# Designed miniproteins, single chains, continued (5): the designs that were tried, part 35

Each design is a single chain, and the fold is of that chain. pLDDT is the mean over its residues in the fold that is shown.

## One batch from the design tools (miniprotein)

Design m17192
Fold by ESMFold2-Fast:
Structure m17192 (fold): chain A 80 residues (1-80)
Amino acid sequence: LSPEQQRAIVETVVGIRLAGLWFEIELARKRGSLSPAEMAALDADIDWIRELAEKYMSPEKAKKILERLDELRAEAREVA
């Protein structure tokens, strides 16, 4: 893979994973509960996405992703 192709793939993966995190949090909101195990799994996914964004994305794009991850973490903790 070229560096440009690798970057495009990472940006796509990050986007899909962010959508997945949002979906899991919304499901938890509908249930009215988020278990400690579910929160730990979400924290692990957030940390993994953060590492990908920091390593492969531009600083400006990475900053946007990190801000969104912080918002999602706060939303999850509100449900927990």
Scores: mean pLDDT 84

Design m17193
Fold by ESMFold2-Fast:
Structure m17193 (fold): chain A 87 residues (1-87)
Amino acid sequence: MKILVAGTSEEALERTAEAYRAKGHEVHTLVLDPSLSVEEQADRIAEEARRHGADLVVVVADKSNLERAEAIAERLRERGIEAEVLG
């Protein structure tokens, strides 16, 4: 499937993308600007997901931003985009 991996840490995105590619998925990454609002980040992710025809969006989080990542994923699901949080 086509997966979009989004988050603020390029290193964490690269590790996550490599794991999904190793399983035979086509993976695109999006580095998020942490200064943007939840809504602005959700909008950017939605646009990239539509551009690539992503089947799934994975929002990568650590313990310090887990609540924010879940809020973003919830906004994406409200838009009809399949989204999950990985922390």
Scores: mean pLDDT 85

Design m17194
Fold by ESMFold2-Fast:
Structure m17194 (fold): chain A 100 residues (1-100)
Amino acid sequence: MSEKEKIIEEVEKLIKEVEEILKELQRIASTTSGELKDLVEQQVAVVEAELKELKKKLEEIRNSKDLKEQKKILEDVRATAESVRRLYKAVKTKYEEYKK
């Protein structure tokens, strides 16, 4: 496997992880009410926008012939995925308190 193919596989895996987080946030929004529902729906919109940008970055990697550029985009993708994970953890914490 080429270095570029490995980068593409990692980005595709991170996109799938963000897609699963989005589905879970949508499920939480559908099962909540009031201020928490409004907050989770706002976070759904944020994650949808981030997912769109991640898919755009994947296309940029596919079209790039510069390994340094591809690695820089991968670092940006990793940072975005980590931001989404932190957002998801914060929402899950509030959701667990809501269920009590």
Scores: mean pLDDT 87

Design m17195
Fold by ESMFold2-Fast:
Structure m17195 (fold): chain A 85 residues (1-85)
Amino acid sequence: SAAEGIAYAVKLITGADDETIEKIRELIQKYVDEAEALKAQGDALADRLGSLFGPEVAETVRANADAQYRDLLIQARKEALELAK
């Protein structure tokens, strides 16, 4: 999962113990769940707009949703590193 991947990266970067990393993973999971929900909403909007305006519009909306998803995961990673200190 994205939360497990971020937690593992934090472990490699900071050397934090497994108990600390597990707590960080649980906190990040809430952030990841929000990102996944926003991506799903963006994908649904892309499907709807693609049906009305064509596949190029759907592709653009999906690309924008994917960019927002990636930015949220970057933010989660930064917060995880701060929590590991």
Scores: mean pLDDT 81

Design m17196
Fold by ESMFold2-Fast:
Structure m17196 (fold): chain A 50 residues (1-50)
Amino acid sequence: EQERIDRLGERARKAMEEIKKLRSKNTKENMDKIGELTRELAAELAAEDA
């Protein structure tokens, strides 16, 4: 379980880095991509919770 949580943490870190870069320009396209990345990460975390 801990190893799985650590892997999710690494994925979350990478997603946060991408979101941070996208936020720096704050365009509609970047906002849409942030929404997609956030939804994908949330879905993955929800699947692990189940």
Scores: mean pLDDT 72

Design m17197
Fold by ESMFold2-Fast:
Structure m17197 (fold): chain A 69 residues (1-69)
Amino acid sequence: MSKEAKEGIKKALELAKAGDADGAIAALRDLIRKHKDEPGIALVGAALQLVEQGDLDGAIEQLEKALKV
């Protein structure tokens, strides 16, 4: 996973931890658009679905896993 993708995931994590669901969704959509072919993007996609369902804690767990790819 690129440094730019990791920085984007960290930004999405900060927004999710702050309870900013709209900001997290926007950051996750930007990540998927720019980094769709990178390893770990499936975890970013799962995090987006979880935020859209109101599961911010589940989204945080998926994003932390994505940072380890």
Scores: mean pLDDT 83

Design m17198
Fold by ESMFold2-Fast:
Structure m17198 (fold): chain A 84 residues (1-84)
Amino acid sequence: MDRPVLTLTGSEEEKRKAQLLFDVAEEILRTGEDPLEVVEKRLKDNPVFTEEEYEWVKRIAEEAESVEDAATMLILAGAVFAAT
């Protein structure tokens, strides 16, 4: 069986995804920058997210009505990853 060289498991990868989304939400709230720009800047080239997961997170930022709405939705998305 193939085992990862790192001690990280799938559950640790999901926690890392959650932490990245929490960090992005905090940056959006702190800076007031465009949520979509922050998501693209921080997550586009991040190997932790699959293409499908990245597109889903990007859509959340695109569909948000405000900076606070985007941050809230990203925190909820991170909580979903952490719960999986």
Scores: mean pLDDT 76

Design m17199
Fold by ESMFold2-Fast:
Structure m17199 (fold): chain A 98 residues (1-98)
Amino acid sequence: VGLEAARVVAERGAARTSLREVAEIVGTSVATLYKAFGSKEGLVAEAAALLEVEAMFAGMGGNEKKVEEYVERVREIAGEEAAERAREGAERVRKRVE
């Protein structure tokens, strides 16, 4: 559930997507998203981390340090679940480069 919500925001753009729209697409409630990510900022940070990780791997040849900086910031803002999603995104891109 969480990864799908974050992916929707990342695909559509954090600034152009509301929690209500994400909830409708994923088939859940806004309250459930708040509980999963701690806040709207948390969900947006998770989505931004996924998008930035993919862009960094494509542009920086898999710069792991930059990826870890993003994952850590996501953890501080949105908690451990969001940080795990960010790491999963990084690993997915890494496998594509290999």
Scores: mean pLDDT 64

Design m17200
Fold by ESMFold2-Fast:
Structure m17200 (fold): chain A 72 residues (1-72)
Amino acid sequence: SKIKEYEQELEDFESTREALAKRGVSEALVKQLEELLTEYRTAVENGDIEKAEELKKQIMELIGQAAEELAA
């Protein structure tokens, strides 16, 4: 189901956050990612697909920023 897909994506994002933190990404970026993941979880639990998709885009952008920080 669509909900299972979002639950899997949430687990994948959480694993990515943990990996980024272990690799030395700034605490500020990790905290922003944690906040977005919390909002994403809430949106998924409420069935707010539109908000979940908006938050997913923000999460992906922040992960991209963190990856650039690690590449520098």
Scores: mean pLDDT 81

Design m17201
Fold by ESMFold2-Fast:
Structure m17201 (fold): chain A 58 residues (1-58)
Amino acid sequence: PPTQEQIDAALATVRASGSASLAATAIHEIAKALGVHVPVDGRAPFEELLARLEALVA
């Protein structure tokens, strides 16, 4: 499973980037590592994907 440091680093990188594709990739990789399925649409706006990522790691 991902460490808290890895999760914090991923969140910081996504927030700094403003990239929807990076946010979608982070959601996919973290969800896979946690053994959960999170539907990700790469066409969603960055703010929506960031909110999904933050909810996933809460």
Scores: mean pLDDT 76

Design m17202
Fold by ESMFold2-Fast:
Structure m17202 (fold): chain A 96 residues (1-96)
Amino acid sequence: MAAVEKVEERLRRAEELIKDPEKREEGAEEAVRIAGEAMRAGVQAIAKGSSAEDIRRLNEIAARAIGLASKVDPEKGFEATRAGREAAEEAIREVA
């Protein structure tokens, strides 16, 4: 699905940004955004009855994004975790 492929591609780009010392913070901010988008997409996928595989992929992307942000700064890891949780809570309210 386009949504899964899109967040996976963005995560790969964020991983490359973090390898560059001058773009490390940009990569971490992108990882925070990806964590939120992947969690939101995961909730929407559950609501639509998407495959268990797609749901697992989105959850794994969110976890990887949180890990990536944490690798740069534990504070960014907390921000990514919060973004994911808040995005999931909003998406649940929208699909309920």
Scores: mean pLDDT 84

Design m17203
Fold by ESMFold2-Fast:
Structure m17203 (fold): chain A 72 residues (1-72)
Amino acid sequence: MVEEFYEELNKAIAAAKAGDIEAAEEHLKKARELFEKNREEFESLPVSVYVAMQLQLIGAEIDLELAKRKAE
């Protein structure tokens, strides 16, 4: 499940860098849904891993929002 979360997150980051905002948004949505669906499992991970996942997700969300605003 952690691997699936990072797979979707990495796809979102790659799409955003390629300028594919729609694909980036879709993959980021999937990563967020995986994080919330498996929140209790992820909270059982070492705190450093859990915090890193949260920060990477937040960072990707901010980068996507900025990219969308630049495109508008």
Scores: mean pLDDT 79

Design m17204
Fold by ESMFold2-Fast:
Structure m17204 (fold): chain A 61 residues (1-61)
Amino acid sequence: GENRARVAYTVGILIGQELGLSTEQMIEVGKRVAELAKENPDMTLEQIREEARKIAEELKK
């Protein structure tokens, strides 16, 4: 639900921050991970973190 997408967004922001991304890139990670969480309601929190890391690593390149 809505709360799950918000949690995913926050996870994306935090992972982006850990990897040294800019504020704009952190927001991009958060948005993309929140969208994935909405499309994949069965994703675990661990899977959300893994997808956030993948997106953040791609943006950092």
Scores: mean pLDDT 83

Design m17205
Fold by ESMFold2-Fast:
Structure m17205 (fold): chain A 80 residues (1-80)
Amino acid sequence: MEEVKKEIEEILKETEERMSKAKTLKELAEIAREADEKIKEILEKAVKEGKLSTEEAEKLYQEARERLAKIFEEHAKKLE
């Protein structure tokens, strides 16, 4: 659980830094898509390895997706 949460936090932190350097909405969308894909891969691997239940993985994914959407909106707003 904690290891998976840490990996998600690192991805979100890297994503926020990448988004802060983005100049277009297209770049923000691409960065968000890549982050979503990485998070899904980490959660799928954790379920396969028995570290998380499917329900726990779905809950973590929903939480991460909500945080990712908020980061996206904040940076999109700064681009006018």
Scores: mean pLDDT 83

Design m17206
Fold by ESMFold2-Fast:
Structure m17206 (fold): chain A 72 residues (1-72)
Amino acid sequence: MSKEEFGEKLKKEIDAIDKAYEEHRDDPGAAVAASGRYETLADQAIDMGVEEAAKYARENAERARKTAEELL
């Protein structure tokens, strides 16, 4: 996968995660799922050498994890 292809995939994945998370903000299961998806994107961003994307994904994963803990 090229960096350009990864960038397009990353944007689509983030948009999908954000949409799902916003629709189910009061569901701890949705927050856990969002956190896992962001962690997967962070790992992929590191592999592709896109450090800024990895940082963004990790920050959102941590935020979603904290939300899940607050809802449980």
Scores: mean pLDDT 74

Design m17207
Fold by ESMFold2-Fast:
Structure m17207 (fold): chain A 69 residues (1-69)
Amino acid sequence: YFIQGIDSNGNYYSGLANINLKTGKASGVLNNGQSFTANAKINKKNESVSGVATFSNGNTANFVGSKIK
């Protein structure tokens, strides 16, 4: 999944995420090399995801993403 978002401080991020479709758990690495974990809400009809990511530095951000074909 490709993900993107902006945090409450205005920092933009993007990256690729591995999402467990059974549990909704997501993890990945951002374009700045920072790792994250998240709980994803998965829309299987639209192949889309949304949720809240927690970064390795403890910051959180809302994200959206779609399946890469």
Scores: mean pLDDT 70

Design m17208
Fold by ESMFold2-Fast:
Structure m17208 (fold): chain A 77 residues (1-77)
Amino acid sequence: VEEAVVAALRALLADPATRAAALAALGEIQRRAGELLGPDGASWSEEEQLAALVEAVRETIAATTDPRVAAALAAAL
């Protein structure tokens, strides 16, 4: 999942048409994952960190206005 999400974001960032939306989505995923895990996220298990990433990506899909970004992230889950 993490590798697939990173690959999807990398592809979106490489395309000038989706770059701005992909940067916004990356920032949103990082913000939401940080909120779910809190400042001591490293104390969580790998399974809990993965669950937080999946939830952050799902919330980002719902929040994004670019259907290409939403489709690519959904396919990575």
Scores: mean pLDDT 75

Design m17209
Fold by ESMFold2-Fast:
Structure m17209 (fold): chain A 71 residues (1-71)
Amino acid sequence: MLTPRQIALAQALIDERGELSVEELRAALAADPSLSEEQVEEAVLALTAADTDGDGIITREDVDRAIAEGL
């Protein structure tokens, strides 16, 4: 399950940019010193699984869906 910190970082980036690539999401999460490498990859996997379009672009809708589904 995504931690509140992982969710907050993803939401903040999407609020700023509108959408994120998987690579941008990974880089931003990896820059947070409170997250381990395993936690970064778990967050990327969970948010990628919520990407119903499978296009590798994470949108606000994808993050909101991941939260609603308890991912």
Scores: mean pLDDT 73

Design m17210
Fold by ESMFold2-Fast:
Structure m17210 (fold): chain A 88 residues (1-88)
Amino acid sequence: SKLIEELELLKEALEKALKEGSIKPLEELKPKLSPHLQAVVDAIIKAFKEHPDPKAVLEQAIREVEEVIELLKKNPEEFEKQERAPVS
């Protein structure tokens, strides 16, 4: 799934940003993501700059991305939402 792949890349960039104390990894990843996830990155960067504890913003974003990845992997039918024809 492209969505799971992009979310895993976002998680890696968030973990690197937390380790480096910088949003630079997110800025470098942004052009490689879909427009929807680019908007998510922009929101995270804004929160990082405006929040009194920017590391807490990154830690929360990592947790949220991990939860979404887990949900998509556990229930693949929830993101596909289509009945498949019987396979003979």
Scores: mean pLDDT 78

Design m17211
Fold by ESMFold2-Fast:
Structure m17211 (fold): chain A 62 residues (1-62)
Amino acid sequence: QIQQLVQQVQFYADQLRSLGHDDTAQQFIQQAQQASQNGDIQSLQKVRDQASQQVTKARQES
């Protein structure tokens, strides 16, 4: 579960980079790595959801 959530965050971060939001993508990756190291599944889920929402927002604003 933790590895799958990290992979989902990585996927959304890659989308954000494609849209020109490299700094935001890097922040999500760092947050996901920290939560993963702490075994904090709930924080990982929140990071994934926030990354997904940022991709949606970035696409609408592009």
Scores: mean pLDDT 81

Design m17212
Fold by ESMFold2-Fast:
Structure m17212 (fold): chain A 83 residues (1-83)
Amino acid sequence: MKELEEVKERLEKILKNPEEATAEEILELAERIAELGKNKDYSNKEEVEKLKEIGKLMVKLGESLSEEKQEELEEIARKRLAE
């Protein structure tokens, strides 16, 4: 639970000033969210609802980023997948 809360707080902070966050910070947060989603007990309704909230915030973040920032994120993600 605390890890989901921490991730949500970080997302909300980035959403306040999305362009001030580095592409690497955004990708690291996205990777952590994916890892948390994989390892969650889906019988726990509170954790499932928190994951849904985090998912909605991630979509909102993607929509609020500039085209240049989105391209930067895609480039770094592609490099990480190649490694």
Scores: mean pLDDT 73

Design m17213
Fold by ESMFold2-Fast:
Structure m17213 (fold): chain A 87 residues (1-87)
Amino acid sequence: SALQEQAKELFQKDPRAAGVTIELRETDDVAETIKRVKEESDHVLVDSPELFVARKGETLYLYARNLASAELAIQLLRPSTKRVVIY
């Protein structure tokens, strides 16, 4: 989606995401995808209507309803983060 592409661009322009691989994943059912990611994740960091962020190892999983929420997720990057998956 256009929002996913814009979120990827925000991450790629931010120095905190330097060297991080950004992956876009399509979903037809956001609620089912979030449920599945929660079950597979080590930690759920944010779980709100505007922003979902979860971590598994060195990967962050992100769903954002708007760009401002996606930008907040950049603050959750650790030096150990190697990949961000955006739904």
Scores: mean pLDDT 86

Design m17214
Fold by ESMFold2-Fast:
Structure m17214 (fold): chain A 107 residues (1-107)
Amino acid sequence: SELEAQVEAALAKIPEIIAESPLSPDAVKALLYAQLAGILRKAGKLELAEEFEEKALEYAKKANLDLELVRKASEGDFEAYLKLVQQADPSITEEQVEEAIELFKKV
């Protein structure tokens, strides 16, 4: 599957993302797996989405992130995803999160 190949390519970039990110490795992995789970659910790849949600929850526990937000983000809730990003990076303001949500709604 082209989608599965794209997901594998995204996962292969994790070390580079970690090296460039101010976030902990566990936080980066939690956010990426949650985002990919949401994409996979929208594509109808439910079994793979559930596997990635479980991985997101595991890394989120290590990174001390809100597990309810991880579940919602893994279901494709973009607002929950942005709140997780803000929890992982407190330099991101509530105003920036709200602006991103409004921009997403306009697309």
Scores: mean pLDDT 78

Design m17215
Fold by ESMFold2-Fast:
Structure m17215 (fold): chain A 97 residues (1-97)
Amino acid sequence: MEEKDKEELTEFFLNMIKEYEKKGNKRAVAFFAAVGYYLDPEKFKELYEKYTETDENRYVALGAVGALEIVEKEFPENRLESIKAYALVMAKAIELS
């Protein structure tokens, strides 16, 4: 992934974490923290550790990373938009569950 795309995704995920923390949706926060940790371990380590203390949230984290790897592999030229679309769809699915 290009460094510019990584920085844009990092900012996007930090904003989504803040939004879902306000909503009290810990599962969605764990999802975004896991994807962020995959993209930038240094910036997301503390958030990842905080929000993946339960096995349920760890399973959400593992699923998020696995699906993200597939998205990046299938859409290498449109990674930024594909990852954002994936993240928004998954967050909405978690919110509606």
Scores: mean pLDDT 75

Design m17216
Fold by ESMFold2-Fast:
Structure m17216 (fold): chain A 93 residues (1-93)
Amino acid sequence: DPRSLSDEERIRRIAELAGVTEQEAANAATFLLSGYPELIPEKYLFPVPLAMVKAGLLTPLEVKHVIDTLRKLGYEEQAEELEKLAKENGLKL
């Protein structure tokens, strides 16, 4: 279960799935989990939440906040891809 991993192991998994450094993954995940996805730099706003959904680390509310942020910034295709992946992973948005 991904939720039984240490914080360090979770960040490493996110970084590997997103193709970013552990520090970049940790910073982006911190803003998202604090309820401020709008503070995530745009280059991480899609790949890091996408990796977190694949790892089973996001709630439906957190995914909705990211989707809303992507749509407000004009990233409609990325928002649709994230919504589709979240639904495929059993999240009810």
Scores: mean pLDDT 80

Design m17217
Fold by ESMFold2-Fast:
Structure m17217 (fold): chain A 74 residues (1-74)
Amino acid sequence: SLEERLGRLALEGVERINALVAQNASREELMQVVDDFLARLGALLREAGVPEEVRERYLNLARETLEQLVDKLL
């Protein structure tokens, strides 16, 4: 299901961020994980038939939220 795929994507993203933070990764390395996550999220939403305007709105909000999270981890 879409819910299971989204949950798995989110878990994998969190695990990758936590591993990189534990290794004292740079902001640039953390943002590469964010970019990969958002690209995969966008693909899942497109495959699920979410309209382009709605996808763009959610992806922009997700990017802003994740950038703020990365900044708090550093």
Scores: mean pLDDT 84

Design m17218
Fold by ESMFold2-Fast:
Structure m17218 (fold): chain A 71 residues (1-71)
Amino acid sequence: SLTGKELDVVHVGSFKATEPLPEKIENKDPDKVEKVKVRGLVAEFEQNGLKVLVTAADPSLLTLDVYVVVE
């Protein structure tokens, strides 16, 4: 589990919890790396060699944040 770890990530986008996530996730901007402490982890998966995290850090907003993990 990555919960509670600090990771270097690229923020892909924010989505409503009721809408489907994008079918294909890509690292759109590798220069926009940020450090995030993983909270509210909903899903972790790999796609095209990229590690993808989906988080719901603020449950009151009903919003999911999607990140790509950078090495």
Scores: mean pLDDT 69

Design m17219
Fold by ESMFold2-Fast:
Structure m17219 (fold): chain A 59 residues (1-59)
Amino acid sequence: DKARQEALDELGRVYPQLTTEAGRQALLRQGSKIHNAKNEKEVREALEELRRVAREQLA
């Protein structure tokens, strides 16, 4: 599943840039959603949420 793999690649790119436990936990929550996603819509929703967390944590 290309969409799922791209979402997981984005998670792996962002994860080492996070410096707080809360930020890491929020990102891992999105990782669980990506892993358990049943369709592309759920993958895209989890990826968008992951990007939101990344923007807030890295700003």
Scores: mean pLDDT 78

Design m17220
Fold by ESMFold2-Fast:
Structure m17220 (fold): chain A 89 residues (1-89)
Amino acid sequence: MSEKELEDEVTLAMALMMRSILLNLPMSREDAAALAETAAKLLEELGRSEDPEIRAEAARLAREMAAAMEAYGADDAAARLRALAEEIE
């Protein structure tokens, strides 16, 4: 495993954990938006991965978190995550 491959795996694991927290743990809109912004930075990095499966997972996580942000009423965070999913493809 290369250092880059390890970084992508760790980043994906962190993004999956953040998505799970965001979807399942009750929190304030402000805390949810802050977590989503942190996750978006990790998903941007995953979107640059050479592995198409990692990019596909990043796009899926971005869409799921965008839907969660809409439910929280965090429209700006939702729009950012949706745009990111489209950029990753």
Scores: mean pLDDT 80

Design m17221
Fold by ESMFold2-Fast:
Structure m17221 (fold): chain A 86 residues (1-86)
Amino acid sequence: SEFDKFYDEAVRRIRALGDDAAAVLSARGDDAAAARARLEAEIAIGMLDIIYGLYQLGYLSAEEAKELMEKIVADFEAYVAELLAA
């Protein structure tokens, strides 16, 4: 469905952002920060999975789930920007 596509896109976006950030940080010689970028991406994806599960169980509407997922993506984008600026 359209919501399944939205969920898939959110997961792909977080993974791509985390991988790209990790590559930049590794190139700078900061392997610890690169590992943090990957770990935080997996945590954010885990949160998306929980929201998706709550939607599947009927505890959240598609609109409510989408709003929460958009916030998770935005929070991760902000985290990556901070990490890359350090």
Scores: mean pLDDT 90

Design m17222
Fold by ESMFold2-Fast:
Structure m17222 (fold): chain A 60 residues (1-60)
Amino acid sequence: GPIFAVAGKDYTPKNDNELALKKGERVEVLEEVDENWLLVRGPDGRIGYVPKEVLEAAGA
């Protein structure tokens, strides 16, 4: 099933491929790109990259 995570802090995109997040927003994890980056879908349906350190594990 889908894997979800929650933003532990606000994130401001540095590049067009990155997703803006507010602390507490739930995202769907689509792909683990590398050790530091995830491809996620935000609550508004936008897809982009975020640093792993921005996200915390979410319950089912």
Scores: mean pLDDT 81

Design m17223
Fold by ESMFold2-Fast:
Structure m17223 (fold): chain A 78 residues (1-78)
Amino acid sequence: MEVLLEIEVEAEADYTLGDETLKAKVKATLTVRGNTLVVKAKIEFDGETIEATGEYQFPSAEEAIAAAKKLAEQLLKA
């Protein structure tokens, strides 16, 4: 199926725990094919790497595209 949208998002957040500051980095790839949004996320935290994949189906391709853009905006604000 043809890829309608692909977004790569990178976000970095600092967490302060007592006197220690930890950095978390999130890299997410959001791909829309038809009415399906596939999210592949790589989270790097204090030298550890966690990978997660999710698939979400929407009533229409337009809603899947809107959801991908909204998720990208939320990740950039975090």
Scores: mean pLDDT 75

Design m17224
Fold by ESMFold2-Fast:
Structure m17224 (fold): chain A 61 residues (1-61)
Amino acid sequence: DLDSLSPEEFVERVAEWERRQARAHGFSPEEAERIGREARLRAREVLEELRRNRREADARR
């Protein structure tokens, strides 16, 4: 299902999943929110890096 999501939807899905996992592991709601925000930032960085790497690989063919 990740392939059908926009980049923004993918980032939000990752952040939501990380928040839910944190809460399931007994983290406080405030801590889970922080974990979700950090996951959102990391997911955006990873997506941007992957898109850049793919463009560079295609351009060098």
Scores: mean pLDDT 76

Design m17225
Fold by ESMFold2-Fast:
Structure m17225 (fold): chain A 89 residues (1-89)
Amino acid sequence: MEEEDEELRKLVSQLTDEELFKAIKEYFGEDAESPEDMSEEARKLLYVAQALKEGKTDEEIAKALGLSVEDVREYRKKVLEILKKYTGK
């Protein structure tokens, strides 16, 4: 399971905030021009991706979004799936 965390952190570190936004909006098929135009679910995924890129812990992300640590882990899993699809891997 640590291997998935390492892969996710590496992917978010290699992508810009603009690329993270593009990856998530493309996954949901949204024509959003900014993060505020995204669905609530897509915005939460973008925040998780950006927070991971900044080196924040699951506990810090959970507090920021008003979620449980378990919910953050599910969001991390979805972000990994989105980014793997976006990078073509």
Scores: mean pLDDT 79

Design m17226
Fold by ESMFold2-Fast:
Structure m17226 (fold): chain A 59 residues (1-59)
Amino acid sequence: MTKEEAVERVRKAAEELAALFGPEMRPQADMTVKRAEQMTPEEAQRIADALERAVALLK
């Protein structure tokens, strides 16, 4: 997986979490995406996996 693919997965999962928790979580989602952009591809992939798991548990 490329870094760009991992960051995109983080963005989608973070946006889904923000939608579930409401507008107050949007700054948190934006910050998570910006942090992922500064991470290694492996770090970003781990964050994406964790966020996607959280979304699945909440749906």
Scores: mean pLDDT 77

Design m17227
Fold by ESMFold2-Fast:
Structure m17227 (fold): chain A 78 residues (1-78)
Amino acid sequence: PSQKTVKVGEKEKEKIKKALLEAGFSEEEAERIANALLGKEITESSLKNLKKIAEVIKKIARSVEEAINYFLTFMKPS
């Protein structure tokens, strides 16, 4: 029940970008999404499940803006 969080720095941004590229996002899309998450608090469980979250969002998001909103929803603590 403890939601451990991590602030997204350059290190976490690179992990996010890599997972996005592996999930089928383009280089431009991955950069834009990763930049939108920079400086945000995200759950540790989200970092652990990053590839799975990226795969789900790739299937449901119609645009980069929508993908950013889904990542903020899925990865941020309540």
Scores: mean pLDDT 81

